Designed miniproteins, single chains, continued (2). Designs and how they scored, part 48

Each design is a single chain, and the fold is of that chain. pLDDT is the mean over its residues in the fold that is shown.

## One batch from the design tools (miniprotein)

Design m5751
Fold by ESMFold2-Fast:
Structure m5751 (fold): chain A 80 residues (1-80)
Amino acid sequence: MTIPKEVLDAEVEGSLHTMAGTIARKMGDLEEAARHYEEAARAFERAAEIAREAGDEELARKAEETARLLRELAEKLRAE
């Protein structure tokens, strides 16, 4: 099965923002952490859409679940 480069690019972008968000959270910068988790969620949402269009249902499902968890984390950090 061929994974589109756009899915890989989006997954890398999402992973980098997830790491940056985790670092910001550990440093006590909750607003910065929330922004990074929101950017990560958007990247994984794009990955899920492209994966679904390519017929990779499992990859799409995993990306959607990751995006959902990241959005929940961002909301909790913004809500204190």
Scores: mean pLDDT 84

Design m5752
Fold by ESMFold2-Fast:
Structure m5752 (fold): chain A 75 residues (1-75)
Amino acid sequence: MEVIVTLEVEASEAQVREAERAISAVPGVLDVRSAVTGNKALITVRARDEAAARAALETARALVKVLSAQIEPAP
């Protein structure tokens, strides 16, 4: 079942773009979107399953400071 990961991160725009590229390379990640506001960003990841969602979250944590993370079933 597909899942959505919503991440609030503290990062520069360049760091967010690098995180988007890295997350997009994770097997089972279907889509990645971000909205940057100042030194914060909201990153939304659509993943094939919870395992891919967790891998995407760990990839983000390696590259940017994750302030909050929510994983929920995709409608």
Scores: mean pLDDT 84

Design m5753
Fold by ESMFold2-Fast:
Structure m5753 (fold): chain A 66 residues (1-66)
Amino acid sequence: MSKKIVESIVSLIEEGRTELALEMAEAYAKEGLLSVEDILEIAEKAKELGYEELAERLRKIAEEAE
């Protein structure tokens, strides 16, 4: 299940829909549908695509989930 959510959020980042990607990551993390590892994977993808601020915000979500 988590893999499809991760893929969906990464796709939004690749499309430049960074705010929606962040909102989805926060919502799914809050519901326990994204693990810390899943969120960190999304953050690394965001950084690789040049979205450093988004990557930092995603890392903070992972810290709050711990």
Scores: mean pLDDT 81

Design m5754
Fold by ESMFold2-Fast:
Structure m5754 (fold): chain A 55 residues (1-55)
Amino acid sequence: SIGERLIEAARELSKQVPKEVALALVERSLREAVDDGLLSEEEARQILKEAREVI
């Protein structure tokens, strides 16, 4: 799913940039996905929580 791919991208990105930058990029991608109707706000919040655990 898009959530799993974002979490994997966040993990990889956190090796190259500070954790706060990686999280900001994930959060932006999630906001765009919600705005496009691809994800609900609740789904986006859950994915962000998982990304925080991985980074």
Scores: mean pLDDT 82

Design m5755
Fold by ESMFold2-Fast:
Structure m5755 (fold): chain A 74 residues (1-74)
Amino acid sequence: SPEVAREAARKAAERSGGLIDAQGAATMAHDVMEKGGASAEAVARGIRLAFEKSGGPFVTPDVAAEALAEAGAG
């Protein structure tokens, strides 16, 4: 659900000083699959899309949540 994606992105960012890195993306993927019931394929697409949107190695929680929702993981 969009709410699960937003919460997962928020928690991942908090652990990394407000931005999501590769480790935060792994934690976010776990939460979206476990609590949101998203497929691994949808989560992988969403994470890839989030980093593509950011243009770099760090993603804001808002961009991560939007990308997960666009990929069908939120």
Scores: mean pLDDT 81

Design m5756
Fold by ESMFold2-Fast:
Structure m5756 (fold): chain A 55 residues (1-55)
Amino acid sequence: DEALLREMEELGRRLLENMEREEIIELMREAALRGDRERELALAGAAGLLAQEDA
């Protein structure tokens, strides 16, 4: 669904602007613990973008 993809993209963008990688990773752990795969993947994408700058 294109709408869901846009929401995930928006979430990733907001996380990149307002959060450090460590905070994003912590949110990923909470999402994984709850079984919220969609949120976990969106947060993982944002964390991956931040990790790109470390490389």
Scores: mean pLDDT 67

Design m5757
Fold by ESMFold2-Fast:
Structure m5757 (fold): chain A 105 residues (1-105)
Amino acid sequence: MMEEKVKKAIEEARRLYRALTESAAALGLPSPGENIWAAKNDEKNTGAVPVSDSPAAARALAFMRKYLPTVKSAEDATKLVSVMAALGRHPDLSEEEREEILKEL
C-alpha cells in the first residue's frame, strides 16, 4: 500500500503536468516548465491559471519532474505535492525564497 501510494502520487504529478501543458497549448501559451507565460496573456487570460501564478506552478512542476525518481516513500511524495501547492499559491515569493524551499526537500 505504501508503494502504491507513492506510485499514485507520481502518476498524479504526471497528469497535472500534462493537463497544464494541454491547457497552455489550448490557450496558445508556451509549455509549463520553461520561461513560460512571461507573458502577455493577462488581457485574454481565462483566469484558469493566472499569469502571476503560472511561473511558480511551472517551477514546482519542473522540480517535481527532476525529483520524482528520488521519491522512495509516501512522505517524500507528500512533500513534493505540498511544495508544488505552496509555490503555486504564493506567487509573491521571491525567486531566492523558492530556491530555498526546493533545497530543503
Scores: mean pLDDT 47

Design m5758
Fold by ESMFold2-Fast:
Structure m5758 (fold): chain A 98 residues (1-98)
Amino acid sequence: MEEKIKEAQELALKAIELALKGEDLEKARELARKAVELALETDLSKEEVVNVVGTAATVLSLEEIRELLKETPDPKLQAALEIIIELKEAKKKVEEKK
């Protein structure tokens, strides 16, 4: 169990690193998605879920996060994903206004 949490965090971090370097964005998104899927298999606290999902969501688009929300039965992860969607939508609206 502890190893799965560490693996999820490592995958999320690696996804962000790849995205920041501009190297293989598709691979970065794949790693971010796997990090969230591993979090679903663990008995995580709300804080741990928000940390892992928030990290992965830095790499994921709004559409990708919405797809994860549809396939996520865990209410803790659903709440975390909804918050991230709301924050990304708010940021996008602010950036589009000039």
Scores: mean pLDDT 68

Design m5759
Fold by ESMFold2-Fast:
Structure m5759 (fold): chain A 67 residues (1-67)
Amino acid sequence: DAETAAGRRGEAAWERAPQVALDMAEKLKDKDPETAENYAYTAQRIAERLGDEEVLERAKKLLEEIK
């Protein structure tokens, strides 16, 4: 396989990225809504590419709250 230690680290970070971005958006929504919106939008885009419906739904809900 073409998978290496560096490649595996990148994939693990990519898979966790939508959840981490969502968590950051939830933490920042009242403190810094513009940054929170950016994180939520990032989580939405990554979740769409990964087919993660749970994260996608949470990101959409959070974007509605921030708006």
Scores: mean pLDDT 70

Design m5760
Fold by ESMFold2-Fast:
Structure m5760 (fold): chain A 67 residues (1-67)
Amino acid sequence: REKLREELLKLIGEILRLIGDIIELEKEIERNKDDEEKVAELKAKIEELKKELEELKEKMKELDKKI
């Protein structure tokens, strides 16, 4: 169980990092609101990070079932 707990804590850390990255990109969009091209690029990055976040959440849910 300790090993599974360590894996869970590692996943939580990665999830928090991705959430932080998404928040930073959202703030960058607000700062660059007048630059439609840059906003589109930043939105694309946010979508990629959201996809990674969903994958990590699914992995966390699977680990939780094993605990």
Scores: mean pLDDT 80

Design m5761
Fold by ESMFold2-Fast:
Structure m5761 (fold): chain A 61 residues (1-61)
Amino acid sequence: METVTITLELDSDDEEEALKKAEEAAKKRASQLGGSIASATVEIKPGEKTVVTVTLTIDKP
């Protein structure tokens, strides 16, 4: 298993859009590492831009 942190900056204050982008980024990263998502945690911090931090554990074969 490998733990990966992904940080995204969004111009939108829309939490639903932030969650969608986080999910897309997590799936893409798992695919790039040749594994599957074992767990994922999403943190959204509003500001001038919405900062989304995704911490995921990837199960590698």
Scores: mean pLDDT 78

Design m5762
Fold by ESMFold2-Fast:
Structure m5762 (fold): chain A 60 residues (1-60)
Amino acid sequence: SHFEQGLRALEAGDVEAAIAHFEQAIAEDPSNTRAWVFLAFVLEQNGRLAEAARARALAA
């Protein structure tokens, strides 16, 4: 649910909404590797490199 909302926000270019939805998806299911990967991607594209690196490490 939140993961799909995050993807939709990302497609619309709404970076802040995408981050919020992916964070909520992770809060509901921390084993959702796809949510961690997309969160890392969005953070990296938004220049938040340290946060992106941390999210990517948790996806692995």
Scores: mean pLDDT 83

Design m5763
Fold by ESMFold2-Fast:
Structure m5763 (fold): chain A 88 residues (1-88)
Amino acid sequence: SVTVRLEVELAAPIEIEVGDRVAIVSQNGKVGTGVVTEAERLGETRYRLTVELTGPLKAEDIKPGDTVAITTRDGTVAMGTITAAEAL
């Protein structure tokens, strides 16, 4: 598995928790999936997340400006943008 630390700006307020699902669409059209393993709320729509990638996307493929969708355990989906990415 590949672990990445992301900072994200969401389009709407949502509570993100460990175990929530992440889908990432890179600017070059690659799609990856992952699971939130750590979540730190930085603001109403801002989070720092540690994500374990489960799909074909590598940490090096993830860049600021990439799109993210976060699905909570109750099925709520939040869309957003990645503002920072760091391989762990």
Scores: mean pLDDT 84

Design m5764
Fold by ESMFold2-Fast:
Structure m5764 (fold): chain A 92 residues (1-92)
Amino acid sequence: MRALLERILAVAREQAAVPAEEIAAEILSLGLPGVDEAIARRIAEVLRETAREIAEIAERALAGEISPEEALRRIEELLAETRARVEALIAE
């Protein structure tokens, strides 16, 4: 469990460090219907926010503030919420 949380933290920190403009440019390059520059930037912001929150959850679990099981549950809930937010932005 600890090794998984350490890997999650490392990946989340790397993702959170990517500039929003680079994420937005990558999203725009996918050519998704209904996704303009403004929507791509909002999606990039949501993804960066999610990465930061995942890192915080993993850090708290590694510090012993929450259980690894609770941390993974929160991360799963956060990823589901992020997917719904991204889908809503694309549908608008």
Scores: mean pLDDT 84

Design m5765
Fold by ESMFold2-Fast:
Structure m5765 (fold): chain A 88 residues (1-88)
Amino acid sequence: AKAYYDEGQIAIAKGDLEHAMKYYEEAIKKEPESKFSALSYLNLGEIYALQGKREKAIEYYNKAKEIFKKLGDDKSAELAEKRVKDLK
């Protein structure tokens, strides 16, 4: 998961949102409930929000929040919740 997440971050730095999304999706497929999958859901939510796809952004932020809560990462879960509230 981390390797795909890292590739997604590199794609973001290059402005390549399409490849970033593919790398984040692969991170989620490899380890669906890991820290890097939660971060990948969060970043996919950010990309969908930038594209004006509000409902998809909320869906992906909620998936990130769920995984962060399962991992005991309350701060990252609160961040994902704030992203959802900012889009309502």
Scores: mean pLDDT 84

Design m5766
Fold by ESMFold2-Fast:
Structure m5766 (fold): chain A 61 residues (1-61)
Amino acid sequence: LSPAQAAALLVAQTGLSPEQAAEVVRLALDGRDEEAARLLVERGGLSPKQARSAVAFLRSL
């Protein structure tokens, strides 16, 4: 599974830049779920619930 494709999906679903989306994917792959979720909330405009769901999705890919 490509981290670049996962980042592109995040950009499409959120207000994140490509660089911010790549950071979220990196954090999720490193098992840093809470940091990835926090970035999605603070920069992507997601609710905490939506952010946790997105991180879970990334880890299931």
Scores: mean pLDDT 79

Design m5767
Fold by ESMFold2-Fast:
Structure m5767 (fold): chain A 71 residues (1-71)
Amino acid sequence: SAAFELIALHLDELDTDGDGTISAAELRRVFAALGIDLSDEEVAALVAAFDLDGDGRIEYRAALAARSGTR
């Protein structure tokens, strides 16, 4: 979908180092750029789901891989 492609593009632009992670604030900014305002509770839920290391960063590449999976 167009939304998925735009999210992937913006996340890749924010991930300058190519490490596959972004901050919660960067995630919120990506969704805001798409016209989607995430609440603090929604951002916290996404961080909890995808912060696999407990460092406050989101493994967005893992999230995108799960979205694209054929399982």
Scores: mean pLDDT 67

Design m5768
Fold by ESMFold2-Fast:
Structure m5768 (fold): chain A 67 residues (1-67)
Amino acid sequence: MEELKKLEEKEKELIERGNEAAEKGDWETVREIARELAAMLLEKAKEAGIDPAAIEAFIAAQLAALE
């Protein structure tokens, strides 16, 4: 499960960078990180058979909170 391990590493790294950027008020970086995380979550949800509409609504809410 090399792909899963790499995704977990990237996910943790992105979350850490996003939190740090948010703390510093770097909203451009926060939006970029959120977009990347959203793309990863959508792919994982699609693989897991989760309703894409529910995931999309969740992601939209997160991105709206960053505006």
Scores: mean pLDDT 72

Design m5769
Fold by ESMFold2-Fast:
Structure m5769 (fold): chain A 67 residues (1-67)
Amino acid sequence: GAMEEFLESKKQIAISLAVAKASKHGKIISVEVKEIDEDTLLITVTTEEGTHEFLGDLKSGTVTEIK
């Protein structure tokens, strides 16, 4: 709100989107986040049914499932 969005908010949104997508596959066991660079996150979500990997592009605001 109020046009004040920080870089941390974009990271939090990307992680939340990855977790929300992975949660459709089962109960969340763990979430790991790796910062590839300032604009790119690798988000690994482990569920009871398997491991899902997401690439978060903070410049475009997209989260893509890669595994």
Scores: mean pLDDT 78

Design m5770
Fold by ESMFold2-Fast:
Structure m5770 (fold): chain A 60 residues (1-60)
Amino acid sequence: KAEELEKEINRIFDEYQKKSLEVVKEGKKKGMTPEEIRAKLDEISAEFQKKLLELRKKYK
């Protein structure tokens, strides 16, 4: 139970890191402002929190 939860959290964290890096790279390529990139990162952070909430729901 706890071991599977930890594994899922690590997977979600890995996806979060990859998406965050891609957003920064893509934003820079498209000429987005730092403010726009931060807004995108905030959105991804919210997605990450949402996934953690769903994971907690699955394990209770």
Scores: mean pLDDT 79

Design m5771
Fold by ESMFold2-Fast:
Structure m5771 (fold): chain A 76 residues (1-76)
Amino acid sequence: DPFVEAVAALVADLSPEAQAAVVAAARKLTTRPEMSPFEREIAVGMLAIALGVARAAGWSDAEIVAVVNATIEKIN
């Protein structure tokens, strides 16, 4: 799934446990038929922006996982 792969790439620098949590949340979202390919592309863009801001602010892996999961939930 290109969306799950893109999300995994965005969090590749986090711990394996944090990566697994984010990928699980993304995969759960992609099993829902309501999300179009266009909406998935927008979701990846929004996640990239949120993640960039969190990293610049010096957030922990746990805080980054929380913001990514919250962003995925809002898009869903």
Scores: mean pLDDT 74

Design m5772
Fold by ESMFold2-Fast:
Structure m5772 (fold): chain A 85 residues (1-85)
Amino acid sequence: MKTYKARVRLLAENEAAVRSAIAAMKNVPGVLDVELLSLREVEKDGKKVYEAEFLITAESQEAIDKAIETAKNTVGVLEVEYEYL
């Protein structure tokens, strides 16, 4: 079976928001795995924020798109960038 993958970079207000986004993405139908590649504290505009990189593996591109949309709609998530692999 062909799997679809995307690399996602996410900025969040706190670690709880990062954890909530991961959990929400994992609960999307057709998502097989969400792997946290890195989590770091960064400063943006004088404010402490968290930058996380993930690898999403899914059964379809639609499942990846829904996972990314779910992450964008997670409370405390500020920015989501992604690239299909």
Scores: mean pLDDT 84

Design m5773
Fold by ESMFold2-Fast:
Structure m5773 (fold): chain A 60 residues (1-60)
Amino acid sequence: FDEQVAKAKAIADALVAGDREKARELLTSIPGVGEEEADEILSLPVPQAAMRAAKAALDA
């Protein structure tokens, strides 16, 4: 659980920083998240992308 929370925070930090490559890498490292889902999340506005990423990380 703590690892999933840390990953969600890292993704949110990367999104806020505009580091889309790092955000995509972190998203695709989540079990069950493929390139298609990562691209969908990254197409959202930053607040929505961060919430979606947190949900994916915590659901893993």
Scores: mean pLDDT 77

Design m5774
Fold by ESMFold2-Fast:
Structure m5774 (fold): chain A 63 residues (1-63)
Amino acid sequence: SVREKLEELKKKAEEAIAKKDYGAAVKYMSELLRAARASGDPELQREAIDFVVEMNKKILADH
């Protein structure tokens, strides 16, 4: 399902951030936002945006 793919991308982004692989994290977050937009589901789009905002806060805290 679309939700399962979005959850997989979130997991991959979090794993990349934990490894400090910010290039991979940005790619997964970009894929997440594109997939959420393509779904046409406003809830999934909001969840994707909220996730990316929180992940960016974590990245900034590490720098």
Scores: mean pLDDT 86

Design m5775
Fold by ESMFold2-Fast:
Structure m5775 (fold): chain A 83 residues (1-83)
Amino acid sequence: MLEKEIAISVAMINLAVAKLAYLKGAAPEEVVEALRRGARHLREAGEEEAAAVLEEAARRIEAGADPAAELDEALERLGRLLS
């Protein structure tokens, strides 16, 4: 499933970039927006399970969770979907 591998890999790269931006001073709201944008792209690719991972991370960050920790968890969960 090349389309699945590409879509999830692109999402993982974008999450790593979002984490770096956050560590460089980006606001949590920018991380939430990046996660929601990634979820939209994953849904367009038909990857509903992967999209749900990003939506849950965004919801937790909005509830006050640490963005870096939530991004790390989302990356781990997306990596498992590729295995």
Scores: mean pLDDT 86

Design m5776
Fold by ESMFold2-Fast:
Structure m5776 (fold): chain A 86 residues (1-86)
Amino acid sequence: MKEKIDEALKLFDEVIEMIKNGAPVDEILEKLGEASRLALSVIKDPEDQKKLIEYSKKAAEAIRNGDRETAIKYVNEMKKIVEKYK
């Protein structure tokens, strides 16, 4: 359980770095998808799962639109949810 939480947080940090470094949109979205799927596997609270899905969709939209600040904001909100389970 803890190892999967740490891995999810690491993947979200990688997503943030990819956004900052201007990685290709498709690569950022793929990594965000991996991080989100792993996070959902460890989150047991339905309300936290719902928030994570909502933030993931908003982050993905911001990534597609080139809105780096909004994308990073929502990835950090997803990290905060996962950190509660650490």
Scores: mean pLDDT 85

Design m5777
Fold by ESMFold2-Fast:
Structure m5777 (fold): chain A 55 residues (1-55)
Amino acid sequence: GEERDELLEKLIELLKEVFGIDLSKEEVAEILKELGYDTLEGLEKAIEEIKKIAS
């Protein structure tokens, strides 16, 4: 859905900004699926954890 796509884009931007990781949307989606974060809740949690590291 649109929410999932928006969260994926936000996560990709954060990964690039915080860790310098340049991954495609498809690559990030596969990693999230493997880790069990392939849900709206999982995506939101991943984004929040990265933000805390960046703080």
Scores: mean pLDDT 76

Design m5778
Fold by ESMFold2-Fast:
Structure m5778 (fold): chain A 80 residues (1-80)
Amino acid sequence: SKEEFVKKLLEAAERIAEILESTGHPDALKVAEEIRKTIEELKATDLSNQEEFDKVVKKLLEKIQEANDVLLAYSDEQAA
């Protein structure tokens, strides 16, 4: 269901924000803040409004992609 999808996505996004915050790296902390803001936007979104829902979900997924890029860069810095 849409509700179950949203629940799982919010749980995953919160865990990603926690991982970013655990690094203490400024770029990771910034993306974590943006993810947390988008989590609150999704929680406030009317799930019956498909256009608004799709827009907020896309935004959250784009922030998760930014998180992946930042975490990969951080991993490379620690390995170097």
Scores: mean pLDDT 85

Design m5779
Fold by ESMFold2-Fast:
Structure m5779 (fold): chain A 82 residues (1-82)
Amino acid sequence: SPLAKGRELYDEGKYEEAVKYFEEAIKEDPNNALAYTELGLVYYKLGEYDKAIEYFKKAIQLDPNNPDAVVLLKKVEEKKKA
């Protein structure tokens, strides 16, 4: 699946290529909160903090009870303040 391939590339440090697969996962299922969380994490690794924040917010909007997206959002916001 695109989500699984994106994660594999992310683990290999191929962040730009991972973005393409996570975007494909979102295109296949626009309500996939996990794909938004993964895309936010990739942008965080790329230093694109504003994009990371927007994707984590979208993940929380789709799945408000997801603790991972909430924790990651707070981490990125603290990183911007530091």
Scores: mean pLDDT 85

Design m5780
Fold by ESMFold2-Fast:
Structure m5780 (fold): chain A 63 residues (1-63)
Amino acid sequence: MSREEIERELARLEELARETGSIGLRIAVKELKEALERGDYEGAARAIENIRRQLETLLALRA
């Protein structure tokens, strides 16, 4: 993922964490921000993919 794509996904994930009230998701978003601050774009991209999978599972359980 490009840096711009990662930053765009981070903004979306921050909003979702706020809406869901998930402590785990908020922690994951903080870790993602720290990875970006370190310049670890590979780690950031991996974290985004893992968060997406967790959110898909959570949304499926609500359906």
Scores: mean pLDDT 73

Design m5781
Fold by ESMFold2-Fast:
Structure m5781 (fold): chain A 61 residues (1-61)
Amino acid sequence: SPYGAGYQGGREIYRNSPDDETARRRLEEAIRNASARLPTEEEREAFREGARRGYEDARRE
């Protein structure tokens, strides 16, 4: 699902980034890239929500 794909991506971005500034930049870039290729606003919103949630959950680990 778009949410699940976003969630996994957000987690991986946080885990593989050397610092918070780089992680935030990469997260925003991933959301922009996904939004460009997802056909509906519902799918784009689901991806954004998943990505931010995955990022936040990884940050708490």
Scores: mean pLDDT 85

Design m5782
Fold by ESMFold2-Fast:
Structure m5782 (fold): chain A 84 residues (1-84)
Amino acid sequence: MEKRKEAEELFKKGLEYFSEGKLEEAKELFEKARKLFEEIGDKKGAARTYAYLGHIYKIEGKEEKAEEYYKKALELDPNNELAK
């Protein structure tokens, strides 16, 4: 499915930028990946992207927003190791 491949590639690029400390670029890519994963009903993919967005917001000192995104990740995938 085209959208799933696009979401996976965007997520992968987001991880690369996240590892480099390019948080704004990583956030943009993760938001794009999240929208595509949600559109195709990939709850695990969406949960992973929410968890990484939560990590970025936590690094930025936005604790309430980070908690909201971790909660969304766990709602989509209760077994998400990244969001607990």
Scores: mean pLDDT 83

Design m5783
Fold by ESMFold2-Fast:
Structure m5783 (fold): chain A 62 residues (1-62)
Amino acid sequence: MSEEARELLYEISRLTLELMKLVIDKKTGEIDEEEAEKKIEELTRRINELARELERLLEEER
């Protein structure tokens, strides 16, 4: 596995943990609902983009 694929995997993992924290904080009322929803959408979109990039890199290394 390339260093680029490893970096993407680490970034996806980090963003996923941040997403989980935002979901919990939204449910407990620690964050404003509108603010949390917007951040959740932005993180979800970014995670999907990085996951697609990781998939492409892994296919090239076959």
Scores: mean pLDDT 81

Design m5784
Fold by ESMFold2-Fast:
Structure m5784 (fold): chain A 55 residues (1-55)
Amino acid sequence: MEEAIRRAREVAEELVKTESPMVAKERARRILEEAGMPEEEALRLGRELVREALE
């Protein structure tokens, strides 16, 4: 799980610049869900990671 969170953060940081915050959030969420995180938790953490990447 820690590796998935790290990867999701890296992807979010990249995609907010090359695509959009919405695309970055979707990709981060999918990475976390594929790693076994529940859908609701993955959505919340995905939003958090994108917010961090923008700040």
Scores: mean pLDDT 81

Design m5785
Fold by ESMFold2-Fast:
Structure m5785 (fold): chain A 70 residues (1-70)
Amino acid sequence: MSEATKLAYESIRRAEKEGKPAYLEVEREAERVPDPIEESLLLMYSSVLKGSKKPLSLDEIKAIVKKFLE
């Protein structure tokens, strides 16, 4: 599990608690991360969240990300 994945999960959890769109919080985190590989991973998570029409749960995100990391 990458450092970017951990940041994505924390951003999603915060967004769910605050009633914010999770994809925007993950995208914001991608803009702040200095590693271009981590930025790309965060942008992939944001794209998946945006495409689902609704915020995905942490378990759903973990399942999707696991496929990308394997």
Scores: mean pLDDT 70

Design m5786
Fold by ESMFold2-Fast:
Structure m5786 (fold): chain A 70 residues (1-70)
Amino acid sequence: MSVEEQYRALMAELAKKLAENGSDPEKVAEVLEEAAERLRELAAASPDPRQAQVLERTAEELRRLAEEAR
């Protein structure tokens, strides 16, 4: 599976988990933190530096949203 395919799969899973837990701030924060960690791992595995930077930026945004949700 390519980095792009893994990213799409991860974002689809994130959307599903947020839909299932959207009324619980602690669960929303947990889901966002997990997704951020997975995006960071995907960035580290990416052979394209530009793609890696975009993934790292998205991970940082999800971490901020997780902190805000608490």
Scores: mean pLDDT 81

Design m5787
Fold by ESMFold2-Fast:
Structure m5787 (fold): chain A 92 residues (1-92)
Amino acid sequence: SPLDEFLEALKKGDAEKAIKIYEENREKIDPEKLAEEIPGVALEVYKNGTEEQKEAARKVLEYLSKDENPKVALAAEIALGVIEIMEGVEKL
């Protein structure tokens, strides 16, 4: 599905591809299901991802934080906050 393709691109650290999939398939992606998946994917990328994958995820989440759907935007903002807190703790 387009949602699965978006999440796969996000996990692989391809921010440009993830954003393009979302823009081209917005009407086919359930925004509530996307909002439910965002925090888990962000946590997975932070825990297991490379620095490049973390930066790509941040870029995609920053894009989604400005989404017209308030549930998607809020989920992305929460995920960004979690990543920032976790990175801050790592530096201690």
Scores: mean pLDDT 81

Design m5788
Fold by ESMFold2-Fast:
Structure m5788 (fold): chain A 100 residues (1-100)
Amino acid sequence: SMMDKILKAFEAAKAAAEAALDRAGVPAEERATVLALWDQAGAEIAKAKSLEEVVAVLREMGLRLAARLGEDSVAVGIAEAAIKAFVLEMLEIEEEARKA
């Protein structure tokens, strides 16, 4: 289903974010915070019935990342870049679903 592809893309984005956080030398507690919020968002995306609900989950995730780690943190910057890449992939999945 479209939602299964979106969930798989979100899991791939998590793996990319985790690797980027490790390469940047982000402290373990900050990495754990990003990954915990990613897992929370993933669980909510699994319950989402529309792309609008997925976007709402991502917005809430972004707000929680900024609140816990600071808007200017390296960890937040890496997480935001991975979320942006995921959003582009999600839009591509939606476009392909409309063609099918």
Scores: mean pLDDT 87

